# Ledger of designs, part 15: designed miniproteins, single chains, continued (4)

Each design is a single chain, and the fold is of that chain. pLDDT is the mean over its residues in the fold that is shown.

## One batch from the design tools (miniprotein)

Design m12526
Fold by ESMFold2-Fast:
Structure m12526 (fold): chain A 55 residues (1-55)
Amino acid sequence: DKEILNNIAEEVEKETGVSKEEIKKLIKEGRYEEVLSLIKDETLKKLIEDALSHL
């Protein structure tokens, strides 16, 4: 789902400073643990983990 992917990448970029394009690449490659490891806020990490499960 392109909408969910864009929303996840945008939120992670805002919180971590890692580019939206890099985050999309990691997600498309199934590297979810790497994306989650960038997030230090536990609440955001849980929300992103849940959103990734719906892709």
Scores: mean pLDDT 81

Design m12527
Fold by ESMFold2-Fast:
Structure m12527 (fold): chain A 85 residues (1-85)
Amino acid sequence: MEEALERYREAVEEGSRLELEGEEAIKAGDKERAAALIPRLREAAERVREAARELAEAGDVLSATAGNIFAVGLEFTAELAERAV
């Protein structure tokens, strides 16, 4: 569990940074930066879902649920970036 929680925390921290970068690129109209962030946002979402699955298997259903919700947010930011380019 401790190792899975650490991987989850790292995945959420990376995802949060990418989400902020994506929002800034979209707001700035930086189409090249927005386009470059799309695959990174989708990869971060998958990584968060994988960590959430490990937590669910360990019995931490609340953190797993929060992680899955966060991953949906990352995918939504990627979709906004796709529409901006």
Scores: mean pLDDT 84

Design m12528
Fold by ESMFold2-Fast:
Structure m12528 (fold): chain A 93 residues (1-93)
Amino acid sequence: AAAAEQAEIDARVDRLIEEYRKWNEHDTLAALEALRAAGKVTKETVDLFERLGFPYARELLARLLLAGVRMTHQEIVDALAEGLSADEVLARL
């Protein structure tokens, strides 16, 4: 049911916020909170955050999603491997 799916998404976002707060990932936390406030957190968004094991990858994802850019997990990994910032990725699009 749609209501049960939304409740699961909300619970997963709350867990990520608590983890990032405990790990002092301040930039990722601020970006994720802004994304949540903008109503841009979906199941796909949460799945991507959970799969990204690196703080910089999560920060990049959050900033790009706030800018309205959709990227796959592999595209984010590739951008980070090139040493690109969120601003540099946005400039290339």
Scores: mean pLDDT 73

Design m12529
Fold by ESMFold2-Fast:
Structure m12529 (fold): chain A 63 residues (1-63)
Amino acid sequence: SAEVEAIVAELERLAEEARARGDEVAAQVYRKTAEELRSETDPERARRAAEGARALADQLVAS
């Protein structure tokens, strides 16, 4: 779906931004989540997974 595709694109962008700042762990979290969501058809599940990835990445950076 277009909504899932947009969420995947956003996660891929976040992974590139994380990598650009040297945060390889956050980049890996975003990249793996984006890869897993390419087969997802439910936009709600995709949104929840993306929210989880952002929360995890933010928590890792704050440590």
Scores: mean pLDDT 81

Design m12530
Fold by ESMFold2-Fast:
Structure m12530 (fold): chain A 100 residues (1-100)
Amino acid sequence: YDPATIEREASLSMAIITLSVAKLAIERKTMTVEELRKLAEQALAAARAAGMSEETLERVREHLEEAIKALEEEDYEAAVEHLEEAIRIIAEEAQRIAAA
């Protein structure tokens, strides 16, 4: 088990936790659009630091942008759905790294 692999797994775990906290705040209607943008940027930075491919990062970014747009429109259900999809993509990458 390489220390660099542990650091990448930790970075992806931080991205998942960050977006999961955002999801809970949206479900409770306590999340602002500005806060979601900040958390989305932090999650993308963590995923990039973990070595996620640009193609996979673009898929995550698209779902985060759709979640932000949904929150701006007060479509809390759509915002949660897009965050769940972004979390799923990151979790699949984390599982791939752990299995390698």
Scores: mean pLDDT 85

Design m12531
Fold by ESMFold2-Fast:
Structure m12531 (fold): chain A 55 residues (1-55)
Amino acid sequence: SREDRIRELLDEYARRMTAVEAEDRAAGASPEERLARWRALTDELLARLAAVEAA
């Protein structure tokens, strides 16, 4: 269902954010780099959610 697809996207987003944050911490990424990566992942999620709603 549409709701199941939304749930899957949110779960994937949460897992990816956790992994990216851990990687950035280990690598010593700058605050600017971390913000840019967070924004990119968030923008991708919003686009995918909009596509599911439009379908």
Scores: mean pLDDT 84

Design m12532
Fold by ESMFold2-Fast:
Structure m12532 (fold): chain A 62 residues (1-62)
Amino acid sequence: MTEAEREARRIYERGKAAGLSDEEIAQGVANYLRQRGYSDEEIREALRALGFSDELIEKALS
């Protein structure tokens, strides 16, 4: 598991516990990782590793 995937998973777990939708969680993960200096490709790989659809990933990155 990459550092990006590890950070994404922590945000995902907290978001699910808080009752957030998959769309809200994907957006939160994308925003956080982008602020940390990860590339869009690294963010896509992390979100795919969590099981998000390509459609949702692209929406989160736009």
Scores: mean pLDDT 83

Design m12533
Fold by ESMFold2-Fast:
Order: structure tokens, then C-alpha cells, then sequence
Structure m12533 (fold): chain A 62 residues (1-62)
């Protein structure tokens, strides 16, 4: 999970939000309660214009 999360962060820094989303989703599949990955996925979704989906994940990440 952590390795995939780090790859997602790298893609996010590169402004590749679609790739970041995919890595964060893979990290969450391995650890569904990975709060950092849930929050990062929400950030990526917000950058992709999916604000409602991002809000749901922020609530789940708390």
C-alpha cells in the first residue's frame, strides 16, 4: 500500500492526476482504511473536477 501511495504522490506532483488517482485507488484496495491514501485520492478527484466524489472521500478519511 505505502509503495503505491508514494507512486501516486509522484504522479500528483507531476500534475498527472489520472495516474495519481489510479495509484491511490490501488493503495486503498490493499488497505481500505489507509487515511493518507483516501485523502490523496480526494485531492486528485478535486483536481479532476469531481468535487462531490472528493467530499465523500474526505469524510471517509477523517
Amino acid sequence: AEELYKKGLQAFEDKDYETAKKYFEKAIKLDPNYKNALAALADALEKLGKKEEAEELYKKAE
Scores: mean pLDDT 79

Design m12534
Fold by ESMFold2-Fast:
Structure m12534 (fold): chain A 68 residues (1-68)
Amino acid sequence: MTEKIIELAAETGKYLSEEEREKLGKEVSELLQKGDYIGAVELILEAAKKAGNEEVAKKAEELLKELK
C-alpha cells in the first residue's frame, strides 16, 4: 500500500511546481508515518485535481475505495 501511495504522489508531482511537489512529498510522508493512508491519498487527490490531471485523480479515488 505505501509503495502505491508514494508512486501516485510522484506521478502527481510531475504536474506540479517544484515547491508544490516538495510540500506534497513531505506531507504525504508524514501521514504515512502516522498510518493515515486515507489522509495521504486524499491529499494526493486534491493535488491531482489542482494540477488538472483527471487520470491521477481517478487512480486516487480508486485507491481510496480500496482502502475503505
Scores: mean pLDDT 80

Design m12535
Fold by ESMFold2-Fast:
Structure m12535 (fold): chain A 73 residues (1-73)
Amino acid sequence: PLTPEQRALAREVADGYAKELGLDETARRVIEHEVLKLLEQNPLTPEQLDRVRALLAEGKYREAYEELVRLSS
C-alpha cells in the first residue's frame, strides 16, 4: 500500500500537470492514477523523493512527472 505522503505527491503532480496542459478533472484523475502506479511499482529512495518535491516546489510539474517516469525504469 502507498503511504499518505506518496498519495499526496501523486495528487500534487497530477493537479499541477493537468493545469499546465489545460486538462479536465477526468484527465487529471488518469494522471494521478498513473503516478500512483509508478510509485507502487518502483519504491523511491529519500533522495529521489526529495528531487521530485524540489521540482514541485519550483512549479515544474511536467519535469516532476517526467522524473517519476524516468525513475520507474
Scores: mean pLDDT 84

Design m12536
Fold by ESMFold2-Fast:
Structure m12536 (fold): chain A 61 residues (1-61)
Amino acid sequence: MLEEVRKEMEEIVNDESLSEEEKLKKIGEIALKALEQGIPEDEVKRLVHEALEKLEKKKQE
């Protein structure tokens, strides 16, 4: 479900034990799995964009 993908990406973004590179890799893996599950590309792209924006904001703290 779209909501499950969103939560999974949010958990990765907020995981302080992961490096930026690890977070980017995991977000990419989640996105690929979402596409494989039949979630539309535009929805997946939106979720990836939101996750990347949140990652960028966290790094500027």
Scores: mean pLDDT 79

Design m12537
Fold by ESMFold2-Fast:
Structure m12537 (fold): chain A 55 residues (1-55)
Amino acid sequence: SHDPVLEEAERFILSLALRGVPRAEILARAKARFAGQVPDATLERWVAAITAGVA
């Protein structure tokens, strides 16, 4: 993604996933941090993808 906000969200989620934070907690933290900036559906898909595939 070339959107700075989406890139920041991806980096944030990846950082928490690499630290072993549970998926549900990563999603809750991402929704709180990026509320109104990134759609919940996008955050849900990215948390699922990153925690499963590490991308």
Scores: mean pLDDT 80

Design m12538
Fold by ESMFold2-Fast:
Structure m12538 (fold): chain A 65 residues (1-65)
Amino acid sequence: DEERAAAARPYYAGPDGKLPREDARELLRGYGFTEEEADELVDEYSDGDGTLDAEGAVAASVRAR
C-alpha cells in the first residue's frame, strides 16, 4: 500500500533499502524496547549480517504492540 510505504519511509533508507544495525536499534528504542530487546529483535529479524530490511523493521515494530 502506497500510504503505508510512505509512512514507513523514514524508518528505512540506503542503497539496498536496509537499516544499519544502529539505526534499527534507535527505531526500536523509540517504540519502547530496551537496548537489549532492540538488539535481540534486530538479530531475530535480520538476515544474519546485522542489518534490518524493511520487512524486518515492520515485523519488529508490530512486536512492540
Scores: mean pLDDT 60

Design m12539
Fold by ESMFold2-Fast:
Structure m12539 (fold): chain A 58 residues (1-58)
Amino acid sequence: LDPAELLEKLRKAIENKESLEEIKKLAEKLAEAYSEHTGLPKEDVLKGILEEAEKALK
């Protein structure tokens, strides 16, 4: 899946209040896709995505 499709899936998972495990799986896939697309380290991208997801679940 491209980054846009993964981002949409992650957004919907957060809105639907899916399990934290499912959200983390989508965040990891999105981070890998963005890392490949942008050249940024996967760890940095994943950290940012997880921080936003955690904030949205509070």
Scores: mean pLDDT 75

Design m12540
Fold by ESMFold2-Fast:
Structure m12540 (fold): chain A 80 residues (1-80)
Amino acid sequence: GAKESAAALLSYVLSAVEAGASPEELRRAIELAIEQAKALKTPAGQEAAERLEEILAMVEAGASREEVAAALREAIEEFE
């Protein structure tokens, strides 16, 4: 469903973080995930997009890998 699709997009970004993606690779992964979340045209998709935009801002501000991963895990739990 829409919640599972939103969780999958967040999990995709978390997998990139855990795989050691560079800040540039993370930015691209998050931007793609935001586009896909908005394309769902559901409340869950919009909420996921908003959280991903907040996480993108964290990455741009130089947040640690651990902080970004924690934010993604918290967001994923909201859609499970």
Scores: mean pLDDT 83

Design m12541
Fold by ESMFold2-Fast:
Structure m12541 (fold): chain A 60 residues (1-60)
Amino acid sequence: MEEERRRLLVDYALGRLLQGESPEEVKKYLIDNFGVSDEEAEEIVKEAERRLAELRARQA
């Protein structure tokens, strides 16, 4: 995957997690709408979850 495309997908996934979607829902959305593989979607969601945890820790 191209680095810029991966970054945009991570940002998108982070946004959906911030709206209260589960990691499983976000993964399914990425696969269904962007045609990424299960492995790619898993990696994108894990990165978005890491970013979300850091963001929430800084706000607490």
Scores: mean pLDDT 79

Design m12542
Fold by ESMFold2-Fast:
Structure m12542 (fold): chain A 86 residues (1-86)
Amino acid sequence: MTVEIDAEGLTPEQKELLLRELEAIRKGGAEVKVEVDGDTVKATVSGVNIGQVLRLMGALTEVGLKGLEVTSSVSGDTITYTVKPK
């Protein structure tokens, strides 16, 4: 199973928080591909426990991503989380 994160409209602080959490997941043994373009962060995560990614997204939604809307969609074996300004 693969998890994709597509986040836009991030403040510098929100972007730094998301990138730090993705680096922690990668150091934990998962394969993480990250692309940064301005206020946009796109990441693909594979080989990780899905529960860890869900906990991460829950925490980011509650405290780190204030003023942003988080939605999820499922396509085959891929879960995509989209983060946009409210």
Scores: mean pLDDT 72

Design m12543
Fold by ESMFold2-Fast:
Structure m12543 (fold): chain A 61 residues (1-61)
Amino acid sequence: DPDAGIERGIELAEKAMKEGDYETAYNIAKAVLDAARANPDVSEETIKRAEELYKKAKEKL
């Protein structure tokens, strides 16, 4: 499942957001988004989820 790795990254960034570690959340979300965009087998839905999380994390900085 090509989306599984990206979904795990999303979960890690969401955990950092919940813990108030916005710098870590932003760094993970950015890396996850870059990885999702680099892999053509990742679904558009999963890429959009990563983009939304990246935007939310960035807004907290």
Scores: mean pLDDT 83

Design m12544
Fold by ESMFold2-Fast:
Structure m12544 (fold): chain A 95 residues (1-95)
Amino acid sequence: SELKEKVIAFLEENVAEYRRLAAESTDPEVRAFLESMARVYEGLIEIVPDLSEEEIKKLLEQLVAHYRELAARTTDPRVRAFLERAIAGYEELLK
């Protein structure tokens, strides 16, 4: 499925970005949060191949909602910018 391939690739990009932001963070709480998110999204990559396209679309909708909540709560402008870009990417995959 082209949708599955695009979703996996985008989740892999998000994992890499979470790890990059964590490595560049000087705040240990922000670092721990970003590393935790990377692990969560690594788990999602493992389950995507077994999901139907309908289940993937529901997952993307849940990810958009979750990222909006995180973006509203974060005080780090780099994390916010990343989350906003990720939201736009997931919304594009839902079209």
Scores: mean pLDDT 84

Design m12545
Fold by ESMFold2-Fast:
Structure m12545 (fold): chain A 59 residues (1-59)
Amino acid sequence: DEVARLLAELTGAREASAESNADILVEEGLPVPAEYEPVVRELAERSRRRLEELRRQAE
């Protein structure tokens, strides 16, 4: 429930900002409670893959 809330806050900002926020959190060593680490890491990883796909298409 709390992890769902944290996820909603990250995505609730803005679609573009959510990607940047997740990436920043991972770069800063996940300054979030340990129980939320896996969710934030997974979100950042997915947003990075998406960015890479977009870059590949834009090429």
Scores: mean pLDDT 63

Design m12546
Fold by ESMFold2-Fast:
Structure m12546 (fold): chain A 120 residues (1-120)
Amino acid sequence: MVTLTESGGGTFAEGSSLTLTSSISGDLKNILELAWFRQRPGEPEELVAVITMGGLVDYGPRVAGRATASYDKEKKTLTLNLSNLRVEDTATYFSRAVVLMDDGTGKTFWGEGTEVTVVA
């Protein structure tokens, strides 16, 4: 079983930056994809960043140019940096892993999330 534990949430000033970290544990041999998602109040869940095993990183349109995501495989740590924070960045941020199982299927694991509040 894979477990993701997010940290770095809290209250931030508009125009500042944040760093969120997800510590990943369990069997990590067959990770296919790592991602950050967020759930904003009153809105559907949206993609923030995705990292594929080929090293390709894609960002959601609302954070492109402000976000950087990286994975340190030695530390087993997924990191999100988000700059020039806006009130609309207020959300619960979740990390996600897609892992290749022994039966050849992908299984998705989610962290519990970390809350981010951006104040004007």
Scores: mean pLDDT 86

Design m12547
Fold by ESMFold2-Fast:
Structure m12547 (fold): chain A 76 residues (1-76)
Amino acid sequence: SPQFQAELDVGAYLLAAAVLIVTAKKYGGSIEDLQKAVEYARKALELARQHNLPADVIAGAEAYLKEAEKLLKEAE
């Protein structure tokens, strides 16, 4: 179903964003990698909202987006 595919896609984007965020916090991230983390978190949030995914999934995507944007701003 389109909703199930969206759940998989959101999960993949959140995992990608999380890896980039954790790596940046532990080792320092490149601006390019942090921009990718922001992009992945935004895509996850957009898809989660479009498909009305559970509130905890949406909140997780919002949290990753906020953290990625904060790290990017601090790196610039």
Scores: mean pLDDT 87

Design m12548
Fold by ESMFold2-Fast:
Structure m12548 (fold): chain A 63 residues (1-63)
Amino acid sequence: MEADVWEALGRIALAIGDYDLAIEQYEKALEIDPKNKTAWRNLAEAYEKAGQVDKAKEYREKA
């Protein structure tokens, strides 16, 4: 429930191009629910959009 709110906020941040905010929001979602595969995938996408391709690869493998 709480993790879903942070995931939704991260998705909004990603959509508006605020990749640093998206990373922060998805990390908060994963602090609450580390088994959320969707949050891991979205975090990987946020890192990729931010230009951090090595971190994007690492987090994509966790999803």
Scores: mean pLDDT 79

Design m12549
Fold by ESMFold2-Fast:
Structure m12549 (fold): chain A 60 residues (1-60)
Amino acid sequence: TLLEQARRHLEQSRRLIEQGDLDGARRHAQQAADLATQWARSRGLTDAVGDADDILEFAR
């Protein structure tokens, strides 16, 4: 699902931060945000989408 893909990108972003690859981490974080936003739109939650991390934590 879009939500699962978003979580994987956040996990990759986290690993890249620990490796010092901030540019790679930024790209993966952006992909996660885009995927989480698409998931929220598919659920009719457009007005509630302020933070992709909050959506992913809620869905956990």
Scores: mean pLDDT 72

Design m12550
Fold by ESMFold2-Fast:
Structure m12550 (fold): chain A 55 residues (1-55)
Amino acid sequence: MQEQIAKQQQVADQYLAGVRENLKLLGLSEEEFEQALRDVTAELDEWIAKQVAAL
């Protein structure tokens, strides 16, 4: 179970890193960038919770 949770976290971290790079390429302001990251992080947290609940 813990290894599977770690896998989901690793996938989420890699996805979030890609999103961060894409957001930087869009030329967003620092405030817009931070807000977008918070929104994506919240969505990922919900997704991880659903994946863990499905185990």
Scores: mean pLDDT 74

Design m12551
Fold by ESMFold2-Fast:
Structure m12551 (fold): chain A 93 residues (1-93)
Amino acid sequence: MDQEVIERGRLLRMALETRTQEELDALVARLRQAGYSDRDIELVKRAIEAMLTEDEELAREVAEEVGVEIREDMGPLGLAIRSLAKVLGVPER
């Protein structure tokens, strides 16, 4: 339990700190090792792009795809953070 919670938190932190293509490639490799699907990895990549480019339309598209509720008070950063947290939060089994 603790190890999965720590790893998910680490992955979210890595995603939020991603600024370069090399850092994104490292994150993608770790997500694959952790058993995330290609679909989830795609959503993470798009959420990071929306965050870095402040693209509100892309942030909304990813939020809708992930099932995050879109509120008028949420900027592209807020939408991207919520989407990343939801995609990276795998159900415990």
Scores: mean pLDDT 77

Design m12552
Fold by ESMFold2-Fast:
Structure m12552 (fold): chain A 71 residues (1-71)
Amino acid sequence: MEYAEVEITKHTTTVDGVEVTSYSIKFKASENVTVEVLKEALREAFEKAGIPMTDEQIERAAEALYEFLKS
């Protein structure tokens, strides 16, 4: 089965009295993953993280991630 999972987490820490916000992106994909499956996983992850993304931005992100995975 084609599979992809993306998790975006926000972490706030204090460095020398300054509040710093960092984002962690974790992702898992099967070897037979497709751009379509990556698009859905990315769309869900950004929606859950509260980051507004257009369909075009999601598509470009999925294509870039797909090429990275096949490299």
Scores: mean pLDDT 78

Design m12553
Fold by ESMFold2-Fast:
Structure m12553 (fold): chain A 111 residues (1-111)
Amino acid sequence: MVDFEFVDDRSREEFRNMTPEELIAYLKELRDKAIDFLKKLKENSTPENQKKIDEYIKRIDEVYEEGVKRIRELAAQGASRDELYDTALEAAGRIFDAVREAYEIYLEDQK
């Protein structure tokens, strides 16, 4: 069974106490695991759905790059920890949504 194993047991309070670099490290781990999972889905998909999954892999990487850039820009501007946390949480949510949508495409190939 192909499953996405990203266990995040961190509380919302722990996220709010993270430094910008720790939030970036969290997003990197999530991106790396998400892309690895989508590559595994792709190996078990039709050529048509492999192309669709490749689009989600690109989206995950773009979301990560945008999130990292925004966190660094906000940190340089002296933004609050809540703003940094909300930015990281938005990026993480978009990555999770992309994983879920890619998994639904993979399931369409299962008989």
Scores: mean pLDDT 79

Design m12554
Fold by ESMFold2-Fast:
Structure m12554 (fold): chain A 55 residues (1-55)
Amino acid sequence: MKTITLVVYNPKTKEFEEYTIPLSVAALEAYRKDARRKGDEQLAAALDRLVERLS
């Protein structure tokens, strides 16, 4: 299974964080939902853009 690596700024930690996520619409949707639930808007926005590209 293909994966994608995202580098996203986390304003809560004030650091750039690296995420490795399975490259499937279902996996990206699940991670986006979890990111929004945790209030990680930067990660949620990056994942939304990836879902748009794959759709």
Scores: mean pLDDT 76

Design m12555
Fold by ESMFold2-Fast:
Structure m12555 (fold): chain A 91 residues (1-91)
Amino acid sequence: SAAEILAAYFAYVVEKVLQKRGIKETSPRLKEMVKKYEELVAEIEKEAPPDWSLDERLARLMARELGFSDEEIEKFKNATELDAAVLRKLL
């Protein structure tokens, strides 16, 4: 569901931010949700265009769920910029 994509992707983004800040200890729940991200990645790979990264695919899905328009999403040059925009909207 949309909620599962949102939860898994949010957990993935949060873990990446914590890792960049040198925080290695995270909750077991956050680690479980990151694993769900990996499962969603495997499922999406079968449907998505082969030249799109998995991060770009999930970032795009997440941005739509948060109310970004397709035009706004296409303005982001890469998954990292889109991830930053999504994180800012969640915080």
Scores: mean pLDDT 61

Design m12556
Fold by ESMFold2-Fast:
Structure m12556 (fold): chain A 65 residues (1-65)
Amino acid sequence: APLLTDAEVEAIAQAARDSGLTDEQIRGMARAAVHAKASKLGPLPEEQIEADAEEVYARVRALLA
């Protein structure tokens, strides 16, 4: 199951539109959101956090296309 909900991903996409975020800034937001979610669920391995961050980034990019 996706770590972040569609609404959480849409919130990142909206912030990117509103603030004119760069690709690197969008990646940073995706990684920060995954870390914040992981902190509530217990520690995830770094490779899982990076995989989930790339999934969130891809989902945000799809909404911005």
Scores: mean pLDDT 81

Design m12557
Fold by ESMFold2-Fast:
Structure m12557 (fold): chain A 69 residues (1-69)
Amino acid sequence: EAIDKKIKELEERLKKNPNDANVYYELGKAYMLKGDYDKAIEYFKKAIELDPNNLNAKAMLKTVEKMKE
């Protein structure tokens, strides 16, 4: 419930600012917490695409990909 509310808020923020790398990173974390690793990977990749120096997003992507193995 709390995670679903956060995801909805973050999706609304993306409609206003679709190039906010941090919002994609937060969406990746939220989906990871829900166990939706496919969506988490998608959002972390988008965060890295927008900000290639986001070391946290790169670390999280590697972690989620390993968990999905």
Scores: mean pLDDT 84

Design m12558
Fold by ESMFold2-Fast:
Structure m12558 (fold): chain A 92 residues (1-92)
Amino acid sequence: GPAAEEGAQFAKEQAEAAGAEAEARVEGNTVTITLRGASVSQQAGALAGAVAAEYEGAEASVEVRGDTTTVTVKGKSPEIAGRGARAVGAGI
């Protein structure tokens, strides 16, 4: 539902405000946030945000591959996925 899309958009906007190139995708109850050219500080923020997303009841994972950082947030509902994505965005 709209909660996951709103959370994804928030995370994208926070990453862009922090100077990263960002993309966010929603597929069902899964939000994928991709950062390109993220600094070490932004990568650390994404990791902290992923931990916070798990506190919201989501399952979160972070993968760093070259200059690309991918955060995957999976909720049992769009609302949980959206809250998790917002937590990731707040960390970045």
Scores: mean pLDDT 83

Design m12559
Fold by ESMFold2-Fast:
Structure m12559 (fold): chain A 75 residues (1-75)
Amino acid sequence: SMKEKLLEMLKEYIEALEKGDYDAARKIMLQAIGELSVEEVKLFAQLAALIQRGINEGKSKEEIIDEVKKKLEEE
């Protein structure tokens, strides 16, 4: 359930970045800080950085989502 919530928030974060909606992306980050535990926020921030790097490197959305899912399963 916690991993499912994190994955949903991260998918919304990817969607916001794809649309260039940086205000929406920031609001998702602030929601995570307000609703999640300290350890969950650290994981969210780590995965958000991975997402941003993937976009900057020109990875497909499918590749980025797959990497996020793998990292969540390794936790």
Scores: mean pLDDT 82

Design m12560
Fold by ESMFold2-Fast:
Structure m12560 (fold): chain A 55 residues (1-55)
Amino acid sequence: GSKLEKLVEKAKELLKQGVSPKEALDELKRMAKELGLSDTQAENALLKAISELNG
């Protein structure tokens, strides 16, 4: 999958584990930097994960 899909997948995992959105975002920003992606892309991945998990 794309690097963006990996961020969305990680966001879903963190949220399912009960990690707060704020703490999840910090971890996603770290992962995004390692993947060569921006903080904005990490934020968008978190929002997409929340939307998909809320049905």
Scores: mean pLDDT 84

Design m12561
Fold by ESMFold2-Fast:
Structure m12561 (fold): chain A 97 residues (1-97)
Amino acid sequence: EELKKKVEELFKEVMKKLQPYINTPLSPEVREGLLKAGQAYADGNYDEAIKILEETAEKSEGIDKAVAYLSAGMVAYDKGDYETAVKYFEKALEALK
């Protein structure tokens, strides 16, 4: 319960910091990574989706990196892995510093 509350708090903080960039286009590389991860997610392969998003984030910077890590955290949350979700949301916040 406490860990789930921490995940929700971190998610809200990432969304708040991304709000000024809502109309900023993502790079083609990040968009491709999100599409591939989305396909893995739709197939129920959450670990593959997280792997693709982490690799996408590692090759990116700033907002692109933050969005990829945010997406990885959301997949981890859907999987019920709240510790991994915390890790990725914290990485998303670091990318926005």
Scores: mean pLDDT 87

Design m12562
Fold by ESMFold2-Fast:
Structure m12562 (fold): chain A 58 residues (1-58)
Amino acid sequence: SKEKGEELLEAVKASLSVQPLEKEQLEKAKEDAIETAKELNIEEIVPEIIEILESNVK
């Protein structure tokens, strides 16, 4: 749902503000994000999450 998607995007952004992502962690972070989106049935936001993760890698 849209609400769950927005909540997940905000959670990812908040997490990255506390713990910046290292390049070596990017692949695992993408995998975890995809898995979470599947569990929540919001796979449509996966591209946005991946873009956020890639933009916030060290």
Scores: mean pLDDT 76

Design m12563
Fold by ESMFold2-Fast:
Structure m12563 (fold): chain A 53 residues (1-53)
Amino acid sequence: SKEEKIKLVKEVGEGMKLMVEAIARLTNLPEEELQRMLELVDENTKKALEEIS
């Protein structure tokens, strides 16, 4: 259960990063903005993992 929750959170976080990268490519987002958004996804993923742990 706990391991399954951790795995799911990580999978969702990676999926969100892929979606952000796809949207950035489609909309020609600046690299600086893309990097900021990816960092935000990683930060929120880490916070969710801390809640489970």
Scores: mean pLDDT 85

